# Designs tried in a protein design run: designed miniproteins, single chains, continued (2). Part 102

Each design is a single chain, and the fold is of that chain. pLDDT is the mean over its residues in the fold that is shown.

## One batch from the design tools (miniprotein)

Design m7530
Fold by ESMFold2-Fast:
Formats: C-alpha cells, structure tokens, sequence
Structure m7530 (fold): chain A 79 residues (1-79)
C-alpha cells in the first residue's frame, strides 16, 4: 500500500487521525497530499464533522501538507 491511515473515534462528531504515513519510496511525489485528502474523505463518510490530526513536531513535511489542505495547527508535540 502506498500510504496508511488510522482513524480513531473521539466522539460521534470528532475523529482523530492517529497515524498517517506515506511509504518512503513515494515521498515527494504528491502522495502525502492524496493520503490527507483520503483521510478527510473517509472521516466525512463515517459522519465526522471535526477532524484532527496527530503530528509530531519533527514531521515538517506532513505539517506543511496539512497547512496546504487548510488545517490550522492546534497542538504540536515536540520530540
């Protein structure tokens, strides 16, 4: 699989994307953006209206992709 997505239900309306990874061989090819779009689509199909992503502070590539997708940074974990 080119990427993997794990979604955790926090409430009837709120989902947390706890894991989103793109296989290393596909990084820099635009698949990270597609993975984010797919995660959002899946959460919406499950009826969630609030979508949050867990991203370590050192994952700058994923943070930038999320900003491009219109997400605001609410919390960053520094590791």
Amino acid sequence: MKYSIDIKKLSDKKALIVSLSVAPEYRGTGLGKKAIDEAIKKAKEEGFTEIHFYVPEDDKELIELLKEAGFKTKKIIKE
Scores: mean pLDDT 66

Design m7531
Fold by ESMFold2-Fast:
Structure m7531 (fold): chain A 95 residues (1-95)
Amino acid sequence: LEKLKEELRKKILELIGLKIRKIGLEIDLELLERLYKEDPSKKLMGPDGEMKVVGEEYEEFKKLLEEEIKRLEKEIEEVEKEIKKLEEEIKKLEK
């Protein structure tokens, strides 16, 4: 029972981390869209770790950010399913 509660705690922390990372990428996407309109000469660090010129690489940069967000959404969904399973197992053991 205590081992399952520890695992649940670890999974909740993992979920929080994934959600924070997703929010960060969503902010980066909004920033990319704004800079494309206001200052396309600016350089931003992509999720691949490479510096990209906003105006020249906009479509590729946007696609990379959207793909990373989709990947995180899948990971979040999977971790949420694992948390639900652990909560159900704990509930069965506690009555």
Scores: mean pLDDT 81

Design m7532
Fold by ESMFold2-Fast:
Structure m7532 (fold): chain A 93 residues (1-93)
Amino acid sequence: MAEEYRKKAYEIVDAKSDEEMEAAFARARALAKEASENKTPELIREAYEAVRRGLLAKMYLAAAEGKMSKEELEEKLALLEREEAEVRALEAA
């Protein structure tokens, strides 16, 4: 049930509590801001990965809280997987 989605959210951001999860979201926002101010490829990549992980965790939390349906979660996950495959293809070229 909802517990399973919450556990997945924790695993995605390597958090053991809601407090650690909120800290992970804050770190993702800070990295995104730093990448916008200092546009190095490494920092942009790190910010992208942190923001993506945070978005995944937030989607699982929304599903756990009943704010997102299973269908909406699956649709958003499929979209993110497609975008990841496209980025991976560009890096391999």
Scores: mean pLDDT 77

Design m7533
Fold by ESMFold2-Fast:
Structure m7533 (fold): chain A 71 residues (1-71)
Amino acid sequence: MSPLQAQEQGEELISPELLEAKQKGASRAEILDLGSQKLLQLAEQVEPTSPSAAQALKSLADQLRQAALEL
């Protein structure tokens, strides 16, 4: 899978909170930071079952955090 496809799938998994933040008028940077935090939370939950999946989620979280800083 391409990184973009994995990123879109990750967005769908956390979309209820992201949509709620958008509706409350959160900035794009705040939404990206919230997404990063949720990916780190998911990484902690899956790490005992799949360390490789946890590593991928942590990488995606880092990318979202960097994107937020570049805004």
Scores: mean pLDDT 69

Design m7534
Fold by ESMFold2-Fast:
Structure m7534 (fold): chain A 97 residues (1-97)
Amino acid sequence: MTLEELKAELDAVKKSEIPRFLERHLDEIQALSKEEQVEFLIHLIKKMGGLTLSQVFALLNALKQAGFTDEQLKKLRENIPVVKELKSTLYLPLKAP
């Protein structure tokens, strides 16, 4: 599955179904390049309505440990909305340490 197909399918699901979508498509997401994974994460975070500052910090630390470059992390940081409170109260799929 291509990055554009994953983004289109993600747009079709409700926010409450995002964790199931991620579980179902984990292999396709992991098969993407790290640059494509950053693009997908930006799209996902925008669909969720943004992240709190603490969630942004946790995500960036997790991705750095996973081998993402400082340039990739900067692109993610500059393109995601930061909010005081997450719009979705059901799921925090990107709260990894």
Scores: mean pLDDT 76

Design m7535
Fold by ESMFold2-Fast:
Structure m7535 (fold): chain A 65 residues (1-65)
Amino acid sequence: MEAERKALEKHLEALKKRGLIKDYRFEGDTIYVWLTEDTPETVSAVSAVGILASAAGYKLVVYDL
């Protein structure tokens, strides 16, 4: 779990640095993600992280701002 969490944090940090997401937060087994803009590129990138999160036992909740 800790190794998977660190990998997910790195992916989310990369998306934040690229400006695709505004922020993210881990709470228990849930990851909250806030999008900067609802674009196909952002949706595709977040969907890829969602697959990894699900495989690691996390739930991904995505918010549009």
Scores: mean pLDDT 79

Design m7536
Fold by ESMFold2-Fast:
Structure m7536 (fold): chain A 61 residues (1-61)
Amino acid sequence: GPLEEELLKRAEELAAEFEALGLPATGRVVLHDVRREVEAGRLEAAEQALENAEKTLAALK
């Protein structure tokens, strides 16, 4: 659905940002974790994983 699509899009964009900082493995883990939670129907957990990753990325910039 639209929420799942938006969460996965955010995860892909965030993974690309980590890759641009020289952290491609971190980006892959973020994308994998969000996809796993979305596929399991745990949308709140997916959102939390994105928020935690966004905070980490912000601290690196």
Scores: mean pLDDT 87

Design m7537
Fold by ESMFold2-Fast:
Structure m7537 (fold): chain A 109 residues (1-109)
Amino acid sequence: SSLTPEQKALRKLLESLIQDLEGLLAGYEALAAQGDELAAEIAELLQKAIDYLRRALEDLSSVREDLIQAYRHIIKANVLLGLVDEENIDRYAEAKVDALFERAKKIAT
């Protein structure tokens, strides 16, 4: 395999995250179809997050910016849900990406 052990671990973590987000997206799309405008906005943010994660999977050697953008969109959805303050989007996105890399490194060891 041309991937490092850490890149293989990262790929599996991203595949799992995409699966989890696709499940959430399906739920919000169902609510949006019933006329829930907040659910429609959350669905759009989750779809953008999934799109960035899929871009990250295309080149695991250059993923940081795509992962930051993915987590920004996930955290924006949490802001709409009242779970996170808008001022913390960038800080929490960077922290989530750093935690993901540390987790991949530990799995690879």
Scores: mean pLDDT 91

Design m7538
Fold by ESMFold2-Fast:
Structure m7538 (fold): chain A 91 residues (1-91)
Amino acid sequence: MTLEELLDEVRKVAEELLARTPPGSDVYRLAQGILTVIDYLKQVKDPEEQKRLLESILEMVRDVIARTTDPELQARLREVARKLEEYLKKL
């Protein structure tokens, strides 16, 4: 899996969170934060800074898993978290 493919999967889940949660909720705010960090990561060329931003995305994904009650979203977020963890271990 490439970084681009991984970030695309994370973005799709974050966009679905925005569509399925009330505006202004903690989960909605976290989903917006994830998208902001993904967009910033695309501008970053330093591998060490990219790693830090990926770790930040993983922490936000884990926070969303803890706060969401939707079993389908929880399952997809856990799969995305697993892929992020595997990618980070290879860096």
Scores: mean pLDDT 84

Design m7539
Fold by ESMFold2-Fast:
Order: C-alpha cells, then structure tokens, then sequence
Structure m7539 (fold): chain A 72 residues (1-72)
C-alpha cells in the first residue's frame, strides 16, 4: 500500500472503532483501534514523521479505554 492508502485505512479504522465504542461493541472497537495503531506504527517506521508516532499512541490509548469499559 502507498503511504496515502495506509493513512486513509488507519483513519477509517479509528472512525469504525469510535462507532463501535459508541454502540457498546467494545471488542469490535478494540480490533479497529489496534489495526489503526499498527498502521500508524508502520507509517512512522517508513516515513520517520512524528505525527504518525503521535497517532499510533492515540490509537493505543483508545484500545486501553475500550478494554477498561469492557471490564468495568
């Protein structure tokens, strides 16, 4: 995938994760946020652009938030 395609896919996963989280579908939200985090990490490794590192961290935090909501 191109950098642009990978960025778009990561953004789509964040949006789908947010929709799943709002619906109470925590497992689905976790899967989408995890895929976004993986894609942003890959983008950071390819480009060295710190914006992707920040987005990967944000996505990882969203995974943790969804996981906490599932068990609490």
Amino acid sequence: MSVEEKEKEAEEHIARGDEALAAGNYEEAIRHYQKAADLYEELYKETGDRKYLEKAIEASVKVLEAAVRKVT
Scores: mean pLDDT 85

Design m7540
Fold by ESMFold2-Fast:
Structure m7540 (fold): chain A 86 residues (1-86)
Amino acid sequence: DVARPLTEEEKERLRKELREVLERDLAEAEARGDEETRRRILASAVLMLRQLDEPILSSEEREALLAAETRSYEELRREFEELLEK
């Protein structure tokens, strides 16, 4: 069957968990000076947060959107923070 929609409580929990995991992964990538990995981590997180309110994408659709993501780390970081601070 199709996946059931997430409740607002489940979305809030996932946002908090995603933020904690991402901040750790971003800090590790920054320590290595790996700017492209930082950008990719953040692009994936922004997509995941947007998908909490949108239909679930297939793996192929997610990969296509991530490959098309051309925004800088700073732009992606801004959108990520805005999505968390609704």
Scores: mean pLDDT 73

Design m7541
Fold by ESMFold2-Fast:
Structure m7541 (fold): chain A 70 residues (1-70)
Amino acid sequence: MFDISKAVEAVLKGFATVLGRRAKEAGISINSAEDLAALSLEELRLVSRDLFAEFSDEQLVELKRLAAER
């Protein structure tokens, strides 16, 4: 659905920008949501822990899936 997909894309764009900065600090290269989808779950947890403390492992996996659908 376009409305849900657009909302998710907007969140992922903001997410990718903030995570890109964190990943650079951690030595991980993230340039887009596609790069975020390519991260291992452990790498994603490392760069997103402080940004999305509310997100469970299940929600992080779902974000990776949604990024991969782009």
Scores: mean pLDDT 59

Design m7542
Fold by ESMFold2-Fast:
Structure m7542 (fold): chain A 65 residues (1-65)
Amino acid sequence: SKITDVVAERSGPGVFDLTVTGEGLDEETVRKAAEELAARLPGGTVSDVTADPEKGTGTATIRTP
């Protein structure tokens, strides 16, 4: 799996939607990228992880308190 881009958009108070693009993305690779970003945020948690390896896309949600 290879990540080429990660976009984080604030969708609400303390809520960030991640869109990951790359080649052969699996759910574990997307989750690890989201968890690394969440670890930089106080109380950040990861949920709603998806991946489509054929399309090279993935999504995740990060929430803060």
Scores: mean pLDDT 81

Design m7543
Fold by ESMFold2-Fast:
Structure m7543 (fold): chain A 90 residues (1-90)
Amino acid sequence: MEYLAIVKATLRPDATPEQMRELAREAREAALSVPGVKEAFAGYDPARNTVYVAVTADSKEAAERALQAAMEVLKKHPLVTSVEGEVREL
């Protein structure tokens, strides 16, 4: 059984695409560092000032830890206004 963790961060309107790309990479790296994570994907949408991370994991615990790791990276950045995330059974 696999689990999916999804994280979405909303950024300030003055955030640049370059800053969004950097945040996406950092959050993805944090998620990939969690044992039991199989894949991590990250992207950004400049039109909506958002960064997304999606992670697949072999257990619910690994998915929840990956969610927390990505959210912590995003929450610490001064350009981030909000972060939301969820874990789903795949």
Scores: mean pLDDT 85

Design m7544
Fold by ESMFold2-Fast:
Structure m7544 (fold): chain A 90 residues (1-90)
Amino acid sequence: GAIEALEGMKKVAEEIAKATDPNRVASLIAAGGILATQAILEGADREKVEEIFKKIVKAGDAVLQGNRDEATKYAEEAKKLAEEAIKEFE
């Protein structure tokens, strides 16, 4: 359901912060986009899901720039937003 897709986006954020190469970053961004679409289709708030995905993309861009601290920051922001979106189903 929407919760499972949001948990998946949280996992993508964790993995992108650890990514070391452009192919891995691209694959994780693609996976994040698929999960974002699934979350929205299953009733998650579109604006919130789009903000989570935006943070995942920013984390990936930071990895590609060699900026691990910024990648970790954006990944943590994406994780927090995903946790907040999950709580809306409680």
Scores: mean pLDDT 88

Design m7545
Fold by ESMFold2-Fast:
Structure m7545 (fold): chain A 90 residues (1-90)
Amino acid sequence: MEALEKLREAIERAIKEGKDVVVVRLDQQGNVLEIKVLTKEEYLSLPPGSGDVVLYDLDTIPEETRDEVIEKNLELFEEWLKRRQAAKAA
């Protein structure tokens, strides 16, 4: 799933750049339009409706559990996308 690959890349970029929040914006059909990697301060400064928050406080995740937390969040995100796409297709 391309959206899942983009989210993984965004999470890795967030960790590398010391960012805290990953925000995903979807179109009317449930396709990923945009993935933003933000600090918590940048996220709080965004206008309402700028996207759905997928991950918070990414920099506070311990290194020992980071990969496990990322994989679990990717699984939850994939399920969430499938549900949203199914709802829009109906």
Scores: mean pLDDT 70

Design m7546
Fold by ESMFold2-Fast:
Structure m7546 (fold): chain A 73 residues (1-73)
Amino acid sequence: ERVEEAAERAIKLAEESGDKNVVEYIKQAREAFEAGDYQAVADALKKAYSTSKSDGVQKAIEELARAVAEEVA
């Protein structure tokens, strides 16, 4: 599952960078996606991106957002 794989990758990178708040925001986005609340997904991913100070984590969040957009389209 593309979205789940992207979410797990982003969580792993955020954990490695020590961004506990980013990990929680990505988990919130995953839960919102499973519930079909796409506005909540967008809000959570925006918070994760803005909170992260790691370029690698930000890129993983962008890839997760792209995977979500592809599933919704």
Scores: mean pLDDT 83

Design m7547
Fold by ESMFold2-Fast:
Structure m7547 (fold): chain A 108 residues (1-108)
Amino acid sequence: HMEKPDLSEEEAIDLAGRATLGAVDAVAAGYDPEQVSRTLRELAELFEKYGFEKAAELLRAGSDAVDRIARGEITPAEAYDLIVEKLKELGASPETIARAEAARERYR
């Protein structure tokens, strides 16, 4: 496997955003939230190891959102609200933010 991703910080944030959106969609579709959350945390550790701190923060926020859905504390739509806020905070691309907003509308 690739030891280090050849990514810019902006590319890493966008990849983390897409992974986080896919994770919420997977849980909403009935995939195991524990496995999905664990996968996001493993990716966060990998990104942090390679210096992509903002991408790692986004992946951890996604993992926390998945855990909260699993506990019945929030809906997938509410999880997407939190993710949209975090994407804006971390400086994700307008395209990635728009994708998250579109995903949110599917669950309302």
Scores: mean pLDDT 82

Design m7548
Fold by ESMFold2-Fast:
Structure m7548 (fold): chain A 86 residues (1-86)
Amino acid sequence: SEAELRRLEEAAATPLQELLDKAREEAEKEHKEIVNEVNEKNAKDPSLGHAALTPEQVEELRQKLLEERTAEAKALWEAGQALKAA
């Protein structure tokens, strides 16, 4: 689609470091939103939420999101560079 091509072109025009920084920032936001959602669900029905995420599970989720979002950003940038070179 035209929107998809535009996103690839914009990614290719952006320095990789800037895309990675934005990806890390988005991962941190997403992590906080997920933790808040779990906490809100537990507050509404404590009987369902007594097995809330441990501190170790929270950190594992954070690291997973950081890795996934940065990998996605790098892949988008590389795809955009390949399109630009074609």
Scores: mean pLDDT 78

Design m7549
Fold by ESMFold2-Fast:
Structure m7549 (fold): chain A 72 residues (1-72)
Amino acid sequence: VTPEEEARRQEQLQKLRVAVHDYLLQQGLSQTNAGNVAQKVVDELRPSFDPAVPFPQLVQQAIAVANEILAA
């Protein structure tokens, strides 16, 4: 893995975290809870993260993981 590939991967993971955080705020979570859940979602997805997957599809996957965490 090149440093440029890793930098792009981290950038996409950060954008995904922001998208999930915004979604959770819209669901009525506090800033702190939304941040904690968004971080857990990114951590869950990190090992299987494929940057070839379209971003809207990644967002849908992340929302599903967030809902799973909230149901626990």
Scores: mean pLDDT 79

Design m7550
Fold by ESMFold2-Fast:
Structure m7550 (fold): chain A 61 residues (1-61)
Amino acid sequence: ATETVEVRLDKPVVMNGENLGTRLRVTIDGDTATITNVETGKTITVDAATGRLIIREGTEL
């Protein structure tokens, strides 16, 4: 089953230079987690256990 959680933070999350913003949607499906910046729609997929980046979609201005 897929688990989804939405998170609001006091400061933006920056991962490897990508600004994911302060509002995130995290969807976990097995061994992968998809993190969506709900303000921009940018999506990053990481390994759910380690947090290692697998794929990145979208581009910052």
Scores: mean pLDDT 66

Design m7551
Fold by ESMFold2-Fast:
Structure m7551 (fold): chain A 104 residues (1-104)
Amino acid sequence: SIAAAPEHSAELETPEGFTGTLTLRVAPDGTTTAVLTLENPADDKSVRVTITLPVDEGVVRTLMVEILRAIWELIAQGKLPKELTAELRSEEEARAFLAELKAL
């Protein structure tokens, strides 16, 4: 029997006071969804990035970790926008978004 993979969640915190969660879920059809949220209520900054792809959990996790790393660098440099939101539905969209973050 094929069981759907359980939802996995990791709590996130930065030295700058951002808090959030990275959640990974695999649907019964094999679609993987990763959701990254980060917020700092003190400076009114928020991040919500969603990746939804019909691919292996490891691929989606790798893409989201690279995006998280880029966002972490932007936070450390004081370059993060007030609101950063993205819904990424292909590997090409995820790589384009990562390139945009690196250009900030």
Scores: mean pLDDT 81

Design m7552
Fold by ESMFold2-Fast:
Structure m7552 (fold): chain A 66 residues (1-66)
Amino acid sequence: SALEEAERLARRAARSVAYEYERLYGVKATATAEVVDENRAIITVTTERGTRTYLADLNSGEAEEV
């Protein structure tokens, strides 16, 4: 289903955002994803220094901080 595909893409986007965050800032990061609709997910990145929220476009795989 479209929602099942969105969940798969959202989990992939969360992993990518966490990986990129670790690469850029040199800290350990974990990320979770919450699907908003078939095209968008909210990604929450958690580190020992706090949390950051991103909006991900599931069609492009791009995420931006909100």
Scores: mean pLDDT 86

Design m7553
Fold by ESMFold2-Fast:
Structure m7553 (fold): chain A 91 residues (1-91)
Amino acid sequence: SLKEEAGISGIGGGESGLLGAENPENVTLGTAAALGGIGALFDAELAGNDPGGLKGGKGGIKGGMAALRGDAEGAREGGLEGIKGGEEALK
């Protein structure tokens, strides 16, 4: 389902954001987090604005963008939000 896809994308984006926090020079991790978050937002919107998927998507984008800027704390915060939102979408 789109809700399940949003959850999976939110978790994946969040995990990539956490990895980007530890490795800010690795632009692939920040990019993966941002793209995962975008996918989760899109699927959550199509699922009728699933609140967990929206949280997961916003967290992944926030974490990915922070990682790309070298903001490790922002990348960690966004990554954790992405994982939490994705987990909520899967319940």
Scores: mean pLDDT 85

Design m7554
Fold by ESMFold2-Fast:
Structure m7554 (fold): chain A 107 residues (1-107)
Amino acid sequence: SLTEKQKEVIGDLETLRNELDRLIAAIEAGKLTKEQVIEGLRFLRERVDLLIQKYSDDPEVVEALRKVREILDEAIAAVEAGQPKDTVIELLRKAREILDELIEKLK
């Protein structure tokens, strides 16, 4: 059975994954400006940084979130460089895979 602390970390990670999935869907729909995509990516990066601070005593959670943060930084750079939408989506899907693997490992 999961402890209350384990339920909280899983809930926070699932919330982050859902925010990431919403951004991926919006980018795929092609309805966001370049500036709106960058704003969404920066918002997710700030949420990742807050979770790294919140779970600083959990090295496995911190390591996975640092990898997600690095991918978000790469995605911001790709958008700023005018790279194709599919390149940005592929990066964000890699971040989602890391979150999904972490969530399953914590269950």
Scores: mean pLDDT 90

Design m7555
Fold by ESMFold2-Fast:
Structure m7555 (fold): chain A 73 residues (1-73)
Amino acid sequence: MLSEEEKEAIVKAVGELLGREVSEEEAAEFIQRADAETIEEIAKRAGVPVEKLRKWALEHGIEKAMELIKEAV
């Protein structure tokens, strides 16, 4: 799991790229939709490994994906 400091750094990095403040949820959603180059830039700005960043964003996405699958069945 990401530390609170790492989460804050990621949210700040995404906010800087978008030119506005973002929530933790918005940051995770943006990372899920971002291309590999954008994810690498966020990871570099936040000082977090790309692997950790992807895992954190995926954890937010899995909850939504599981809910959609449950509704489709």
Scores: mean pLDDT 73

Design m7556
Fold by ESMFold2-Fast:
Structure m7556 (fold): chain A 78 residues (1-78)
Amino acid sequence: NKLLEAAKKLEELAEKREGSAEGALHGLAGAAENAAEGNVSLEEAIKNLEELYEEEKSKLSKGAVEGVEEALEILKEA
C-alpha cells in the first residue's frame, strides 16, 4: 500500500525532528494514514497533503522537505 509507505516515511522523518517541524510532519503522516484507511479518497488525500506541506514547508529542514516530496511522489504513483 503506497499510502502506508508514504505515511511510514513521514513518521520516520517526524521521529528525527523536534519543535514545530515535528508537529507538521506528524500531521502529514496522519493525513496519509487516514487516506490508507479509506477515510478520504487518494486524490483528496494528495491535495490535502500538498496544501499542508506548502503551509509548513518553511519550518522543515532541507532533508525533511526532500522526504516529504518523495512521499508525495509515491502517493501520486498510487
Scores: mean pLDDT 70

Design m7557
Fold by ESMFold2-Fast:
Structure m7557 (fold): chain A 80 residues (1-80)
Amino acid sequence: SMAEFRAAASLAALQLRSSPERRREAIALLVEAFKRVPEEHRAEAAAYIREQFGDDLEALLAEIGRLDPELAAELRRLTA
């Protein structure tokens, strides 16, 4: 659901400057939550990520790329 996705995105934003382990766990949850977003809502989800992360967006995309390069590429395209 979009609510689960937004919760995961908020957690990832909070944990981005936390320990490497907590950051990785939060980003893994965000990746799983984004994959459960229906295709028709993916652009909306990407816009939410752009808004929540701002200047930290590139750091987030690099971490997602380590877990799922295809998803990172899709998200980079959607947040351009």
Scores: mean pLDDT 83

Design m7558
Fold by ESMFold2-Fast:
Structure m7558 (fold): chain A 117 residues (1-117)
Amino acid sequence: LDLYLVGGLFTEEVKTFPQSYTDALTEAAKKLGIEIKPSQAPLALTLTLQIMAKALGVSVSEAANILYNALKNKDYATIEEIRDRAVALMREAGVPQAAIDAFNAVVDLLIKIAEEL
């Protein structure tokens, strides 16, 4: 529900991230101990929210609501705080730089979309 609200509020671009981003973020999630079930089609946005939730120590729904409210209110300071915590967690877990770059690219696109709203 929350993932659909975040995705539905922006544009089709949120659903069309390159497969290389999804692959890199899947490896990041695996390194962080996030369970990805084979029956789920992992989306870059969904993986990004799971990584944020892990970094914040909250549920995925709570992370989605925090991100949605920050984007809606153009509270980029909160988004950057979430980014910094997620990147720190990924670096500590030994996540490859390519996956951190993919995470940052997804966040940058969400900020760009929010600026156009």
Scores: mean pLDDT 73

Design m7559
Fold by ESMFold2-Fast:
Structure m7559 (fold): chain A 65 residues (1-65)
Amino acid sequence: AAIPAGEALRRALELGAEGHRAAQAGDYDTAVRHYEEAVRVAEAGGLRRLAAELRESKDRVLAQA
């Protein structure tokens, strides 16, 4: 189900930041999980551009895992 865009933006950015911190710590499994959730939230909020950027971040982490 769709969620409000403002809430989706806040939650996706929080999850993206958590993914980034996990990747910096070398915890790639946790980073991928956070980015996957961030993409789902961004998509549910209709934030197509943010979702694409989050997918790119996830793909970069997967290349290191």
Scores: mean pLDDT 84

Design m7560
Fold by ESMFold2-Fast:
Structure m7560 (fold): chain A 81 residues (1-81)
Amino acid sequence: KKLSLEEAEKVAKGLLAEFLRAADAAGVPQEEKDALVAEMGAIWREGLAAGDPQGAVERMLALARRRLPDLVPREWALEAL
């Protein structure tokens, strides 16, 4: 599905917030959480510059799955897309 900028921003913020909550529950160190926030922020900025906010959301989800795959539930992945 194609997302508007407003929809993509809402999904991106929700995805980051939910992933940080899952990371906190799993005891992920603050330094790793800070690095994840910075990397996701970079992906979002690059997506906006490219006029591809949906692609940015997809890359943020892929990053979350790559870094902490056990913390990304199947249902959340379907809802984010």
Scores: mean pLDDT 72

Design m7561
Fold by ESMFold2-Fast:
Structure m7561 (fold): chain A 81 residues (1-81)
Amino acid sequence: MKVVEVEVDSSEESIEKAAEEIAKAVEEDIGAEIKVISKSTEVDAGLALRKTLEELGEKVKIDHETFKKIAEDLKKNLELK
């Protein structure tokens, strides 16, 4: 099985958990194991969210509609505008 590593850099626990749940949800659809690597060096939740979404889009190659829905859900859960 192909392993895809996704790096999540956030001091915000919600972003790390969201990335792990997304990985589990799409893992079966892409036919690969997704390994989430967590770091806590980024303290800006908005910047951390942006970097996490860019990493997921690049590494997981999910379709644009699914990616957009995930991005909107994360913003809503984190109360980001």
Scores: mean pLDDT 65

Design m7562
Fold by ESMFold2-Fast:
Structure m7562 (fold): chain A 91 residues (1-91)
Amino acid sequence: ASYLENIKKEREEFQKRVKEAIELAQKMGRDDYVKRIEDAIKELNKLKEQVKSLIEAGTLTEDQLNEISRKSKELMAKIEKIIDEVEKEAA
């Protein structure tokens, strides 16, 4: 479906931007940016695993989904800010 195709494309574009930002930060010798991005990605992955576990257990509530969604959006925004800092410093 077009909706699933759009989600896949957005995920691929986000992953590409993350990879390019890490490579750029490495080229600049900015290990601090690499670590900040990797730590934020690690936290985002923990939330994905939490959602999966709750779904598999049949215990996922709407309140839990909303809270995890909020935290995921905050982490993605944090990652995007770090990417913007890397791109700005590289320019």
Scores: mean pLDDT 82

Design m7563
Fold by ESMFold2-Fast:
Structure m7563 (fold): chain A 99 residues (1-99)
Amino acid sequence: MEEAKKLGEQALAELRSRADEIIEEVTKKVPKEYQKEVVERLRQAADDAIAFVKEEMERAIKEGLPLDEFKARLDAAVEMAVGMLEATAQRILEEIKKK
């Protein structure tokens, strides 16, 4: 339980860090007039990604997975969440280019 909680906290910290990097990098690529809209949309997508990882953590804990399987589930959830955020960022950039 305590080790699983620490792994979960580390996974969420990694996701938050990677999300912040994506938001910063994408925001630098857009004109100033769209930066506020882009940041707000990406922050929402990041919150959704974090919620997804938290739900996967709760499911893994409820299933009583061994620590190694729990870590694998968390690592996979973080990579999926980052992929979802990157896909959202790409869609936002494409929408702005069409304006």
Scores: mean pLDDT 85

